# Designed miniproteins, single chains, continued (4): the designs that were tried, part 1

No score or structure here was measured in a lab: all are predicted.

Each design is a single chain, and the fold is of that chain. pLDDT is the mean over its residues in the fold that is shown.

## One batch from the design tools (miniprotein)

Design m12001
Fold by ESMFold2-Fast:
Order: structure tokens, then sequence, then C-alpha cells
Structure m12001 (fold): chain A 85 residues (1-85)
């Protein structure tokens, strides 16, 4: 299935980070909200949270907050953000 994930970032523009995420396996669509420093992702069952966190870091970004209806995905992304930042 597909799940929506909202990631609030700092350190880099949402559009720059979205460009870095475009080739990541399991990311089906990305909306960059420059005004609110937020990324809206639609992800599938092939989604690799670690690859997304790494791509955000490599683009110069930092994760400030993660929201989704999938609580396990929020937990995994939050723990990876602590490890990488």
Amino acid sequence: GTTRVTIKISGASPSKVAAALKGVKGVQSIIADEKNNTLYLLVDDDFDPEAVVQAIKDAGGKILDVTSSDSELVKRLTELAKKYF
C-alpha cells in the first residue's frame, strides 16, 4: 500500500531536498513546501527510511519533525534522525 509522510526540515531548502529524494526507492511522490520548510511524501512498501534520512543529510538538511498515520514509520524515521544528526 501507500502511506503519507510529512517531514519538517531545516538547514536546506525543501526543493533542494526534494530533488535529492527523487531517485529514492519507495518514494512515489514529493511535494516541497518552501514557506513551511516541509516535505510531503507518498511512500510505498519498498520505502527505505534510512536512505531517505541519509539523502536529507547529504543535501545539507536536518529533520525537525516527522508525522504519519504509520506510527512505526514515524518511530523509525525519528530514531534514524537522532543517529544521523
Scores: mean pLDDT 85

Design m12002
Fold by ESMFold2-Fast:
Order: sequence, then structure tokens, then C-alpha cells
Structure m12002 (fold): chain A 80 residues (1-80)
Amino acid sequence: MEETKPVTDEELEEIKARLQAAGLEITRVEKSEDGTLKIHARVRRPATPAERAALDAALGEVFDYLREKKYNVELTIEEV
């Protein structure tokens, strides 16, 4: 599927910054020239309902941003 835009290094840094702002620790990034970006991230399990809601909202904003940009992104998140 080639309807997605390739991610530049500067755009990847923006994506990383948004994920880190959401509380995610990025463990691995795999970038292909065909525009496929695979991101593996870990996050400490939210301790309160407010932290859970904030994480879910922040992730929703990141996914909306990625959809708007039409990036082919596969995000794997592990709660630890």
C-alpha cells in the first residue's frame, strides 16, 4: 500500500516528541523507504484513572495526527 507519505527524519523526531509527551518510551524504530514506519514503545502503567484518561487522550491525538499526515505507521505499545 503506497498511499502513505514517507516519513522524513525531522517528521520522525516530531512523531517521537509527541509520543514522548504522551508518556511513551520509544524502544525501537524501523523505517523503510517505502514509507512504512514501525515504532515500538513502552509506558509505565497509569497509576490513576486521570493518568489513564490523559494517556488515552494523548494517544488519540497522536493517531489523529498520523492519519492526517497519511503516514503508514505501525505502533506497538507495552504497559509495564
Scores: mean pLDDT 75

Design m12003
Fold by ESMFold2-Fast:
Structure m12003 (fold): chain A 93 residues (1-93)
Amino acid sequence: MLSLAEKMQLLSKSIYNKIFEATGKEPSPVAQIKLSLLISSALALKDEVPLVQLADLIRQEVGHLLSLEYPDLSQDKRDALVEEFVAELQRLL
């Protein structure tokens, strides 16, 4: 069974790779910190909040972060990254 820290590391690595594939750039250190906090919060809330509500919250927060860090990325690509993040998170929950 994976620890919370190992789950966070795997999910962070997965989403960072997807951002790199979509943008050709790694997330900034600030974006990496914000993403790690979102992952940590989601994993902490998994047993307290229904998965549908948790997924919607993550979509809003990750979507907002990507719009700020990658404004030149198309909406369709940002939406795809958000859904990949949600799918990876649900897999680890």
Scores: mean pLDDT 76

Design m12004
Fold by ESMFold2-Fast:
Structure m12004 (fold): chain A 83 residues (1-83)
Amino acid sequence: TKKAIEYFKKALKYYEEGKYKEAFEYFDEGIRALIEEGKRDLARKLTRRVAEAFADNTTDGVVDEKAFNEEVKKEVEETLKEL
């Protein structure tokens, strides 16, 4: 799963730099790579957890972008441990 690992590592780098748009673009590529590499259950789990993080950090339609992206970063780190 080299391609998924490479994309998720790039996403983490951009999250640490506060470049959330670039981070999320690499996150999306990582999810796609997981699906292409046959890790569809892991891709579904990660997508669900990110959706939960979005809901948890959204109040009255306003998202706390920093808190949301910090949770996404944690989920990517945990996913890398399973790869």
Scores: mean pLDDT 82

Design m12005
Fold by ESMFold2-Fast:
Structure m12005 (fold): chain A 80 residues (1-80)
Amino acid sequence: MKEYIVETEEEEYEIIAKETGDKERVEKLVEAIRNRKGEATREAEEELKKLKKELQEKGIKIFRKRIENNKTVLSELVLK
């Protein structure tokens, strides 16, 4: 099992929400991932899978921002 940590980038998530028209769902997903409450994390994984499908159909990608070795790295959010 992999833990999905999503950095809250309001700018990036706002763009995603505008493009998908799904602001409430995006906000709920981010909250659930940030809170990392077992069951909520599982629900967030299911929502990420649905959101990924919708984004792929629209040609939009979700990226996670992280810092590794003092370098900003963008990684596409992928559920397997």
Scores: mean pLDDT 55

Design m12006
Fold by ESMFold2-Fast:
Structure m12006 (fold): chain A 86 residues (1-86)
Amino acid sequence: KASPEELQELLDEASELTSAATKKTAYRSAGDEVGEAQATIELAEETEETAEAALRAGQISEEQRRRAIELAQKMREEALERLKQA
């Protein structure tokens, strides 16, 4: 069962996720490919942390958490490949 602490953790992670997504968009708009790739890695990490917090808070299923982590891992892998090309 979700505790107030688990719900607060989810809210904190969601805030960090939003900040990471905004940072990625800003670097993309500026044409900073290295900055965008680094921000994408941060976004992937925050996506994983938010999914884990949401599962603990009982807000998502294990399947939804698994899919979120798979998407985050793919984003990180693609961003790392872009950094290798920079």
Scores: mean pLDDT 82

Design m12007
Fold by ESMFold2-Fast:
Structure m12007 (fold): chain A 75 residues (1-75)
Amino acid sequence: MKEVEELLKKAIELTDKGVAAYLAGDLAAAEKYFNQAMEALKKALELADEETAKKAYEAVAARALSHRAALEAAA
């Protein structure tokens, strides 16, 4: 469980950094952070039980909805 929890925290932190870079216009940094977040998330899901996988999905979905809301508000 601890390794999965650490990977999930890393994925969330990297996603936050990627979003911050994207909003700042640093697309190269955003791409790097998003790729690292995706790798961490995939590894976590491979090791996760059903409950941990559900928590990971909810966290990612919440981030995606927040990104969409920010883009719609900016339009």
Scores: mean pLDDT 72

Design m12008
Fold by ESMFold2-Fast:
Structure m12008 (fold): chain A 109 residues (1-109)
Amino acid sequence: GKELTERIERLTEEAAEALRRGDFEGARRHVEELIRLIKENKEELNKEDIEAALEGLGRILVLAEEHGAPDAVLRAILEAGKEVLEVSEDKELILRAIGNILRAIGLLL
């Protein structure tokens, strides 16, 4: 529900802010907390929760690349994305999220 969406948005925002500060350990911790939240609530995640998670993860992936984050941070973001995709049966939502990430890193330009 809305509470879960707000918590997902908060964790991705905290990770984004950590990346902007160069706090890669903090960013990784926030992403790992998001992974735990997704795993603990797999049966309760609705479409809005999944969209919020994918949008947030796409944004922090771009920020991680822009700020030269270590591979450990990139791997954590990708692991979080994998967990979100495993609970989503909406192929259109998945394709849209992937397209947005590819555009952000310049592969579709």
Scores: mean pLDDT 77

Design m12009
Fold by ESMFold2-Fast:
Structure m12009 (fold): chain A 76 residues (1-76)
Amino acid sequence: ATVEDLVNRANEIKKKHNLPDIFLPYILAEMSHPSVTIIYIDEKTGTKRVFKGKVDEGKTPFLTEKDTTIELVLKP
């Protein structure tokens, strides 16, 4: 697939799950490498959001976990 195809698909997944734009890089990484785990930390609230698992057009659920092993950290 082209980069445009991947970006369009990631935007559809983002809208379906009502996610902010900051999660686009994660969605793209998960689509390309489903073994990647990304932890998002909101620096204002200290809330951790972990995205793990394969994302696709409805075949695999989009998963969110809290307080798991850190591999990558995203800060807004």
Scores: mean pLDDT 52

Design m12010
Fold by ESMFold2-Fast:
Structure m12010 (fold): chain A 92 residues (1-92)
Amino acid sequence: GDRLVQLISGAALSHLQGNDDRYQRLVDLAVQTARSLGLDPDRVRQVTDDAIRDGQRALDDALRQGLSRRDALRVAMRAARDTARRGVSDLL
């Protein structure tokens, strides 16, 4: 499960940073990994979308509280990773 969590949280962070090329590459790797594990790719995409949503909320909240973009992105990465862990656990 750890590799799938890393790929999903990495994709979410890349999306939040505006790195579309890295985002697409990590999503493709997550889908490929899901297929090798016998998991539904659509559910993996949903977990990725949930991680992006929760990461974006955490980013916006941290920026509103006066955190720097760098510190806000660290908070967003943690939120995205926690969501990815829960989502992947529910799939396995």
Scores: mean pLDDT 88

Design m12011
Fold by ESMFold2-Fast:
Structure m12011 (fold): chain A 95 residues (1-95)
Amino acid sequence: SLLEEYKKSLNEGIEAYKKGDYEKAAESFEKASDILDQIADQTEDPELSELYRQQSDSLRAMSEALKKGDKEAMRKEVLRFVAYEIRRIGVELDK
């Protein structure tokens, strides 16, 4: 499923980042972003769909920050991604 592919790409990115492999981390976050855009396109709930798009944008920004070696931008986008994840879970639990 797209959700399984998304989780796999996200986890590969996190593990690469922990090992200092920023090139692989950037590639994995870019792939996760692309899959999340596909999930958003298939999501009928407009609020949930928009949250997926915002998370996708954060993952793409993380990828770009890693490619540029911008540690402050990376930190900002990680926090933004986590905030959207918490909000998305809250929306899903209210349904």
Scores: mean pLDDT 87

Design m12012
Fold by ESMFold2-Fast:
Structure m12012 (fold): chain A 86 residues (1-86)
Amino acid sequence: SSKEKLREIIRDLLSGKLSQSEIAEKYGIPQSIVSAIRRAILGTHTKEDLELIAKYFGLSIEEVKDIVLEVTTEEGIELIKEAVSK
């Protein structure tokens, strides 16, 4: 689904293992969409970035915001768990 594809792109961006251009190639999406998603993750996005993502994936702006928050929260918790592991 479009929602799951967006979740996977966010996870790959958060992993830091792939460049934005490598993610664009992997998912067959424009690099401009990857850049908009990255800005959304960082909280540096414009309204136009959210509209671009929403239109591309066939989602509402609120669904895009919810997915970004969901995945960044999940991955943030995992990174904290790894960092505090003794």
Scores: mean pLDDT 83

Design m12013
Fold by ESMFold2-Fast:
Structure m12013 (fold): chain A 76 residues (1-76)
Amino acid sequence: MPTPEQIELARKVEEALAAGDLEKAQAYVEEGAEKFGKDHPVVLMGEAAVAAAQGDFERARELLEKALARAKELGL
């Protein structure tokens, strides 16, 4: 199960994206990468959401596939 901090990160990224604040969403993803590691599923999912919001669906798909693979490795 994700930790409360990881859930809070996901919520903050979603909230920033819902507000149209791509810079803030990216800043939260970078903070998460420093805290949890750049390859953590929550961080990769956040990067994918930002990429999709920017219209880069190919990058978003690659990041989401990587996030799902990492989540399986971690038993999530």
Scores: mean pLDDT 81

Design m12014
Fold by ESMFold2-Fast:
Structure m12014 (fold): chain A 92 residues (1-92)
Amino acid sequence: MYLEEAEKYIEEAEKNLSDPKLAKEYLERAVEYIEKALEEHPFDEKVRRRARELVRRVVDLLFQLGDVASGTAVALRFIGMEIDIELAKKKA
């Protein structure tokens, strides 16, 4: 399951905060898996809730690493995805 892979990458990033480059590479992989989960199951409220939790952890870790630009970009991208899903629900 994509969200399980995303969580594993977030956990690896948390273990490697002393290596900011490696931690960021793990967080980028986590974001890719979260996006895949939302693309495959956009209307699954459990998937959306879990994805939101994982996105928050990614954003917080990027801010902790001092990468405010990447953290902000991830947050805005997922806000956009949530809006797109809500708009799609009105058509479905």
Scores: mean pLDDT 84

Design m12015
Fold by ESMFold2-Fast:
Structure m12015 (fold): chain A 102 residues (1-102)
Amino acid sequence: MAKELGEEAERLAREMGVDEEGAEQIGKAIEALAAGDVEKAREYARKAAASPNPMARVLGELIINTYDVVRARAPADRSEKEVAREAALLVLEMLREAAAAV
């Protein structure tokens, strides 16, 4: 579920040293992206990218860039919701890998 993916992203961001506000923005961006709401996802990701926390900025930019790359690579007939969901899952895998690195 989109909410569960957002909650996992927020937790992983906190484990990576993101502040509570930045982690909340990252979680909301992934929840919106997983739900197919690209505009809302971009709004939350931009808020994270404007954070004083360097990791929040990196992760906010990562979310925006990942969607753009997946959209550019996808066939023209692939729905925005399918592209957004794929991008959300890719970011989550990247966050899981980064958080697991010692």
Scores: mean pLDDT 85

Design m12016
Fold by ESMFold2-Fast:
Structure m12016 (fold): chain A 81 residues (1-81)
Amino acid sequence: PRPSLLEVFEALFEEHRDKLSPEMEELLRELIRLYEENRDNEEVRQIFEDGIIGAYTLLSEDRVELATEVLRRTLEKMREL
């Protein structure tokens, strides 16, 4: 079975916990907050999904700074909706 979006997010947080800066943790917290506040909005859900998958992929490749940038851009996109 494929992991759900939340399972991917949990895997990003758990598997790469030692790679997470305080900035990344804050970005992830804000992203979850906006996702929960806008759960009925399909566009917000899709932007969140793309951002989380992108950041997870980059963290899996040890590209921590690029993963942080992806999360920043995802947050900005979600705030515009």
Scores: mean pLDDT 76

Design m12017
Fold by ESMFold2-Fast:
Structure m12017 (fold): chain A 91 residues (1-91)
Amino acid sequence: GLREEAEEAIERAERALKEGDVEGAIESINRVLDLAEELLRQGDYDEAIEFAKRAIELALELAKKFPEYVTTAIGLVLRGIGIIFEAELKK
């Protein structure tokens, strides 16, 4: 299900960050956000918030490990915040 896919995307992002695979980390964080948006569309608001928050944490770790990607990380954080706001307003 979507939860399992989101957990797998988080594991891929964490692995990519550890290995210095910035491209893979960005792609995997975007995948977590895509899945959070799908949970939002299905009315799974609490899970959408959970995965959006985890994506934000991963984006912050991206910026900490690779400061040259801070602008990309800000974009990922803003995407996650947008999901959280929409989910909270629809609860």
Scores: mean pLDDT 92

Design m12018
Fold by ESMFold2-Fast:
Structure m12018 (fold): chain A 88 residues (1-88)
Amino acid sequence: MVDEAAAGYAAFSPEQQAAFNAALQALIDTLGPHSDQLSPEALAQLEARAREAQERILEALIAGDADAAVAALQELTAAGAAILAAEA
């Protein structure tokens, strides 16, 4: 699965790889600075959403669907941002 996902990413155009990398970086920038500040409840919600997104991303990469992979990353980023906002 992981090897097939890596092969799928390698088959993307340079533009598709750039879009995926940008979406991944946006996720890291949005969630990374706040991961140690989450309540156990918010962390559990984020972990559940991350598991769903990981499955969608891996499926999209294996299928060679760059748009689906980017969309799954963007959905996780939006969900994570909403969870962080609810902690405020």
Scores: mean pLDDT 78

Design m12019
Fold by ESMFold2-Fast:
Structure m12019 (fold): chain A 102 residues (1-102)
Amino acid sequence: DEIEELLDEIRRLLAQLPADVALALGRGMLAGAEAGADAAIEHKLSPESAYYLIAIGAAAGLLGEDARAIVEEAVKLSLEEQRRLAIELLRRAAEHLRALLA
């Protein structure tokens, strides 16, 4: 699963950062993931859609973007579009973390 592979990469990259930086980024990621879960519950979405919205929110939150606004727009997308958005945002999150380690 490409999303699981990207999340595992993000976890490994966070572990390489100074603890204070990793915790700050991790809190953003958690808040974003919670926004995704909340949106999925509110709109009574499938477990697969919930998984994608949690991933979208987590990546957006890590990036310091408005995760709540992004997940509310993502609710309107097809399942395939939600998956593509999750992968794109997770790739951008991993790239951001790699840049911080440079």
Scores: mean pLDDT 91

Design m12020
Fold by ESMFold2-Fast:
Structure m12020 (fold): chain A 87 residues (1-87)
Amino acid sequence: MLERAREAGEEARRAMLEKGLGPSDARDLVDSLPLPASLDREGARYLTRTAFAIGEAISPAAAASLAGRMSSKIPIVGDEYLELLEE
């Protein structure tokens, strides 16, 4: 699971840098990340950080927005987004 999330995140980030994808494309790529029902805290944290990294290829505001979107999609970690911003 985490390895596939990492692969998707890195591929999305590379595509944004190479092809100049906009915020909507980045959001679609984040939505494609695997979200298993049994996602633990470590996996949720990793996926939230991956969304943040994808957004960073656009802007700091996009990074925060995408991380917040990912955190909202993960039922276990509503507060993980805020913790990520403090680290």
Scores: mean pLDDT 59

Design m12021
Fold by ESMFold2-Fast:
Structure m12021 (fold): chain A 92 residues (1-92)
Amino acid sequence: SEKARREQLIADLRRAIEIGPKILAEAEEALKNTSDPKLRALMERAIALYRRMLAGLERALELAHTSLEEALRLLEEMREELRPEWEALMKE
């Protein structure tokens, strides 16, 4: 049902948002302890992409309370936008 799908999406988004700040804090700490300029540049790009993802997840959570369709659309749009940047970063 739509209600069950919405409740599951909200639960999944809440879990990701709760964990996100810790992942970011650990990544920022690793960046501070990195002196290699090339590795720093890659880490800065990864952190920026992860921040963009978290912001989108927070927006999707807000939307999920009023419109499941709009939340899912936002998540799909984010996936399409961010995937090529993640792939480019990983292939180097």
Scores: mean pLDDT 86

Design m12022
Fold by ESMFold2-Fast:
Structure m12022 (fold): chain A 92 residues (1-92)
Amino acid sequence: MQKITIKMDKDDKDMDDMYKIAKNMQQQADKDKKIEIYFYYDGSKDQKDKLKEAASSISSGSGDSDGMKYNASKSFSDAIKSGKDSISISKI
């Protein structure tokens, strides 16, 4: 099992940074191990909604980031769909 934690600062982090982090983690992940991604937010609804959109894009294998499409690898998308990997969103 590989546990990966991403904490969002109260200052505006671009959605692009979140997709880049997720993509880099995915590329370095052991394909035979469960991956758990934890997003933390400051309690604002807007930040929570943005994290939900990012999580949905990552789990679906597609998204849009700074005018560019983000595509998760098929293996990572399939692992999330099968329940092997997970994405969680929590308040700080």
Scores: mean pLDDT 55

Design m12023
Fold by ESMFold2-Fast:
Structure m12023 (fold): chain A 75 residues (1-75)
Amino acid sequence: GAAEARALLAEGRRAAAEGDLETARDLYSQALNHLGELTPAEAAELAAALGEVYRALGDDAQSASAFRFAQILAE
């Protein structure tokens, strides 16, 4: 549900702040499974956060895809 997605986003942000990028990626990816229950703004924020994590991990292709998805969601 939306509450689960928001909890996963919050946990992912904590993991990213602690430098645990793989955990952050996994938590954000889990939150994407609840994308349809988020507002477009929350969904765009999640996609952008995932894009930053992919960039930090050196996955430029996945990072670019996530940021483009965030732009589509934000319009």
Scores: mean pLDDT 84

Design m12024
Fold by ESMFold2-Fast:
Structure m12024 (fold): chain A 107 residues (1-107)
Amino acid sequence: SIDEVIEEARKEVYELFQQIGQSTDDKEIQELIKQLKEVVEKTAERIRELSDSVAEFLEALLRLLGFINFIATLVAAQSKNQANQNRLYQAKDEIAEIALRFAREAE
């Protein structure tokens, strides 16, 4: 179900954001951001396949984006390093662009 797909993605996204928030290696952070973007793209594709309408797909994408925004903000607030906070917000913004692309292509 779409709810199961979103819950699985939420768990994976949280783990990846936590790793980004704790890393001191720029290469590791870049690789984690790539993995995060891949999880979001695969999740959007799975949601699209399971959706019976464009409206259902867009509602599910909005829910996913809401969870991602919440998780990114929570992890950034827990980070004591400004550089990691900046990277977390960068990852959040790049994910938002992926979600917007999927939403536009669903029209």
Scores: mean pLDDT 82

Design m12025
Fold by ESMFold2-Fast:
Structure m12025 (fold): chain A 85 residues (1-85)
Amino acid sequence: SLEERIEKLVAEYREKMEAWKKENPDAKEEEKKEVMKEMLKELVEKFIELVKEEGVVAEEETGEASNPESKELKDRVMEALKTAG
């Protein structure tokens, strides 16, 4: 499923960051930030490609762990509260 593939990408990213930090304890903050940015760019690109492929092929909406109803309900509740008081 899309969720499993996304979880894999995130887990892989975390492992790479942790491994790099352990391998390079003497690295400067500037180098660390640069490496993190590089890894983040790759993660974002893979994520976009994955979502795009799934979005083109999949008929159903697949969000993160949270369902879209939670956001919709929150907005409706806030509007109702504003109208009531």
Scores: mean pLDDT 64

Design m12026
Fold by ESMFold2-Fast:
Structure m12026 (fold): chain A 93 residues (1-93)
Amino acid sequence: SLLEKLKEVMERIIELASKIESPEFVEQLKTTAEATIEAIEKGDVLTAQVHHLALSGEIYVAIRRSKDEELKKELEELMEELNRLFLEIAKEL
């Protein structure tokens, strides 16, 4: 399903972020991702959009703080995939 693909992309982003970010930041990222998934599962499109925007902002901060050009590129590509999957899911909510 699209939701399972979204979860997989979120997990990959969290794994990459855990290599460069503090445990506190990674925990915040996980919490925002879980809130996004919960809102989608409840069919609450507005709440899902709010949490998705917050998640995208957190990922953007990680990308901008990264000094590893390859990891930065991987995170940017994963964020684009995350956004595409979210838009597809939002059309069905």
Scores: mean pLDDT 87

Design m12027
Fold by ESMFold2-Fast:
Structure m12027 (fold): chain A 69 residues (1-69)
Amino acid sequence: MGDAIAEQEERLLSEGFQRLARSDGADADAVLKAFHEELGKAAKESDEKTRAAVLADAEARQQAILASA
């Protein structure tokens, strides 16, 4: 996987977590939805195999952050 994709994942996870920390209830849900949309958009730019790997990794990391919050 490329460095740019790894940076994109880290950025989206950090932004999602920051927004979630500031949000409450419905706002948090909207932030998570936007985060997923951005992940899907980033994946569309990549090779098919890279796309699947990036999404799986990013989802696992997002779930870990949500479990910690």
Scores: mean pLDDT 62

Design m12028
Fold by ESMFold2-Fast:
Structure m12028 (fold): chain A 60 residues (1-60)
Amino acid sequence: FTEEEREGVRAFLIKLGLLDPNASEEEQDKIVDEFLEEIRKRNDRATLEYIRLLVPQYRE
């Protein structure tokens, strides 16, 4: 997973109320990493696809 994908997951989790934006950066990173590991373990294609949609592609 790229750094952009991690940022997308962080934004997603904050939007859902699963991640406290006032938590320490280390705690936020841990929650993001745990979420990404859960996706990998479950091979959850739907959640992975949603995360990809959160990564901005602003080339134009």
Scores: mean pLDDT 68

Design m12029
Fold by ESMFold2-Fast:
Structure m12029 (fold): chain A 88 residues (1-88)
Amino acid sequence: MIAEQTANDPDAATLNAARFVVAPLEERERWVIAKGVAPEKARETAMELRLVLFDAMSKGIDPAKDEEVQAKLKEIFDKYGAEFPEIV
């Protein structure tokens, strides 16, 4: 079960980039479904988001502060019909 102290609470209006990247796949899928992604698209959405976040963080870019990274994330959320959260 997702711990009550997880930074990626599915009911939260925020996405913690570091916690999302290291979370198990099933936790990431559950989170994107809670944000409005269809269950059949959850794995694909979770993988695309993780790749963008991981690539940015591996380059020393803060996803919460980089407008280009946030634009890429928003495009993924819009593509899958989910609401774009605040990145932290």
Scores: mean pLDDT 74

Design m12030
Fold by ESMFold2-Fast:
Structure m12030 (fold): chain A 64 residues (1-64)
Amino acid sequence: SEKDREILREELRAFVDAMNEVVARRRAAGEPLTRDSILEAVEEGAKAAKEVGKKLEEEQKKEE
């Protein structure tokens, strides 16, 4: 549905934003990007996307 597509777009946005935050924090701390730090950024992104998706799905159900 269109609602599902909008939720997916917001989840992807949250994923990218969370990954960028991890990268920005490491740069501010003068820390290099390693394989482990990249995997950490991916995990943070996935977690943020999942949380946003759950909230939007709940709100969509309440709109009716």
Scores: mean pLDDT 80

Design m12031
Fold by ESMFold2-Fast:
Structure m12031 (fold): chain A 84 residues (1-84)
Amino acid sequence: MDELVEKFADLSQKYANGEISLSQGTSAIRAEIEKVISDESKQTILTMNAVAGVRDVAAQKTASQQQHGIAILKDTTRYSLNAV
């Protein structure tokens, strides 16, 4: 659980910094979700939610706002994983 959340945070930072593309980030997020969730519909929903969070982080203009966005992404990811 925590490893998945930390990987999403790392991918969000790399995407915000321009180190990876959105496509690369999306593929990595889906691969990590597929390791813990077997249902394809749930995989798709969780991936879409995580990608939306990554995009929100990247849209922030300050490091402080990006850290806040990452905290929200972590909480949303934990909630979504507990719901499925």
Scores: mean pLDDT 72

Design m12032
Fold by ESMFold2-Fast:
Structure m12032 (fold): chain A 69 residues (1-69)
Amino acid sequence: SLEELKKEFEEKLKEIEKEGVKLALQGRTDEASKIAKEKIEELKKEFKKKLLEMGYSEQEADRIIEELL
């Protein structure tokens, strides 16, 4: 369902944030920022694909993704 997909997106965003913190604590602060940006971009593309497969239009999928960020 859309609700489950939104929850999965939010959980994955939280995991990206936690990994960023772990990298920062290891002294890899610049890498943490770059990795977070790359993973968020990948997450956006993957979830847009899933929304389209569920029957949402591109415009609706883009709106949903923007609302989750």
Scores: mean pLDDT 82

Design m12033
Fold by ESMFold2-Fast:
Order: C-alpha cells, then structure tokens, then sequence
Structure m12033 (fold): chain A 87 residues (1-87)
C-alpha cells in the first residue's frame, strides 16, 4: 500500500508544472467545503467524500484515466495518513 502511494506521487510529480497546478487547484476546490471542519474525524469523512468529486472534476478537465487514478490513490493515501496522525 505505501509502495503504491509512492508510485502515484511519483507519477503526479512527473507531470508538467501547469498540469500539477491545475490538479492542485481542483484538489483545493473539492476540499473547500471541508475547510471549516475542525473535528478531525469529520474532516477525514469530508475528505473521503471529496475523492469522487475530485475524480469527476479531473475527468471534466480532460485528464487521462491514469492521472485520475493516480490522484485518487494519492488522495486515499493522504486521508489514511491524516487519520493515523489524528490518533
């Protein structure tokens, strides 16, 4: 699982700076509704709910499926890491 997260991150880092900036903007937009959440458990739930929204936004922006899958895996990994840190 950690290895897959590292591979997803490496793929995203290999994208152009313009593509990386667009992906970051879409991630921030998908997470915007959760920015007011201060409860760590509710924040994790909101971030998980944002994953399918982000996936749809990436497809709408014209990103290929392999990039969408990489962003989803990286996001799922980040949510798990945040959940562990909240313990």
Amino acid sequence: MVEEAEQAAAKLESLSPEQQAQIEALILAALEPSRSITDPQKLVEAMRAAIPVLEAALRAAGFPQDVVDAVRRAMESAVRLYEEQAK
Scores: mean pLDDT 74

Design m12034
Fold by ESMFold2-Fast:
Structure m12034 (fold): chain A 80 residues (1-80)
Amino acid sequence: SIEEQAEKYLEKAKESLEKAREAAKQGNKRELIINVAGVTVNYLGLYLLRKENPDNEKLQKIYEEAKKIVEEAVKLEKEA
């Protein structure tokens, strides 16, 4: 289903955020940048799914959660 696709994008974004957090703690700037990009790519996937399904309330909630995740990832990169 479209919601299952959205959940997979969200899960991948969360995995990339966890790796970005770990890279930031280790001072590994290369891995930090790569994993922030991973968050961004999966957020873009969710953004496009939401655009194609604007009235799907569950998809909107998943998208809003992913938006918070990408904002956190960008902040991690900016603070490094």
Scores: mean pLDDT 88

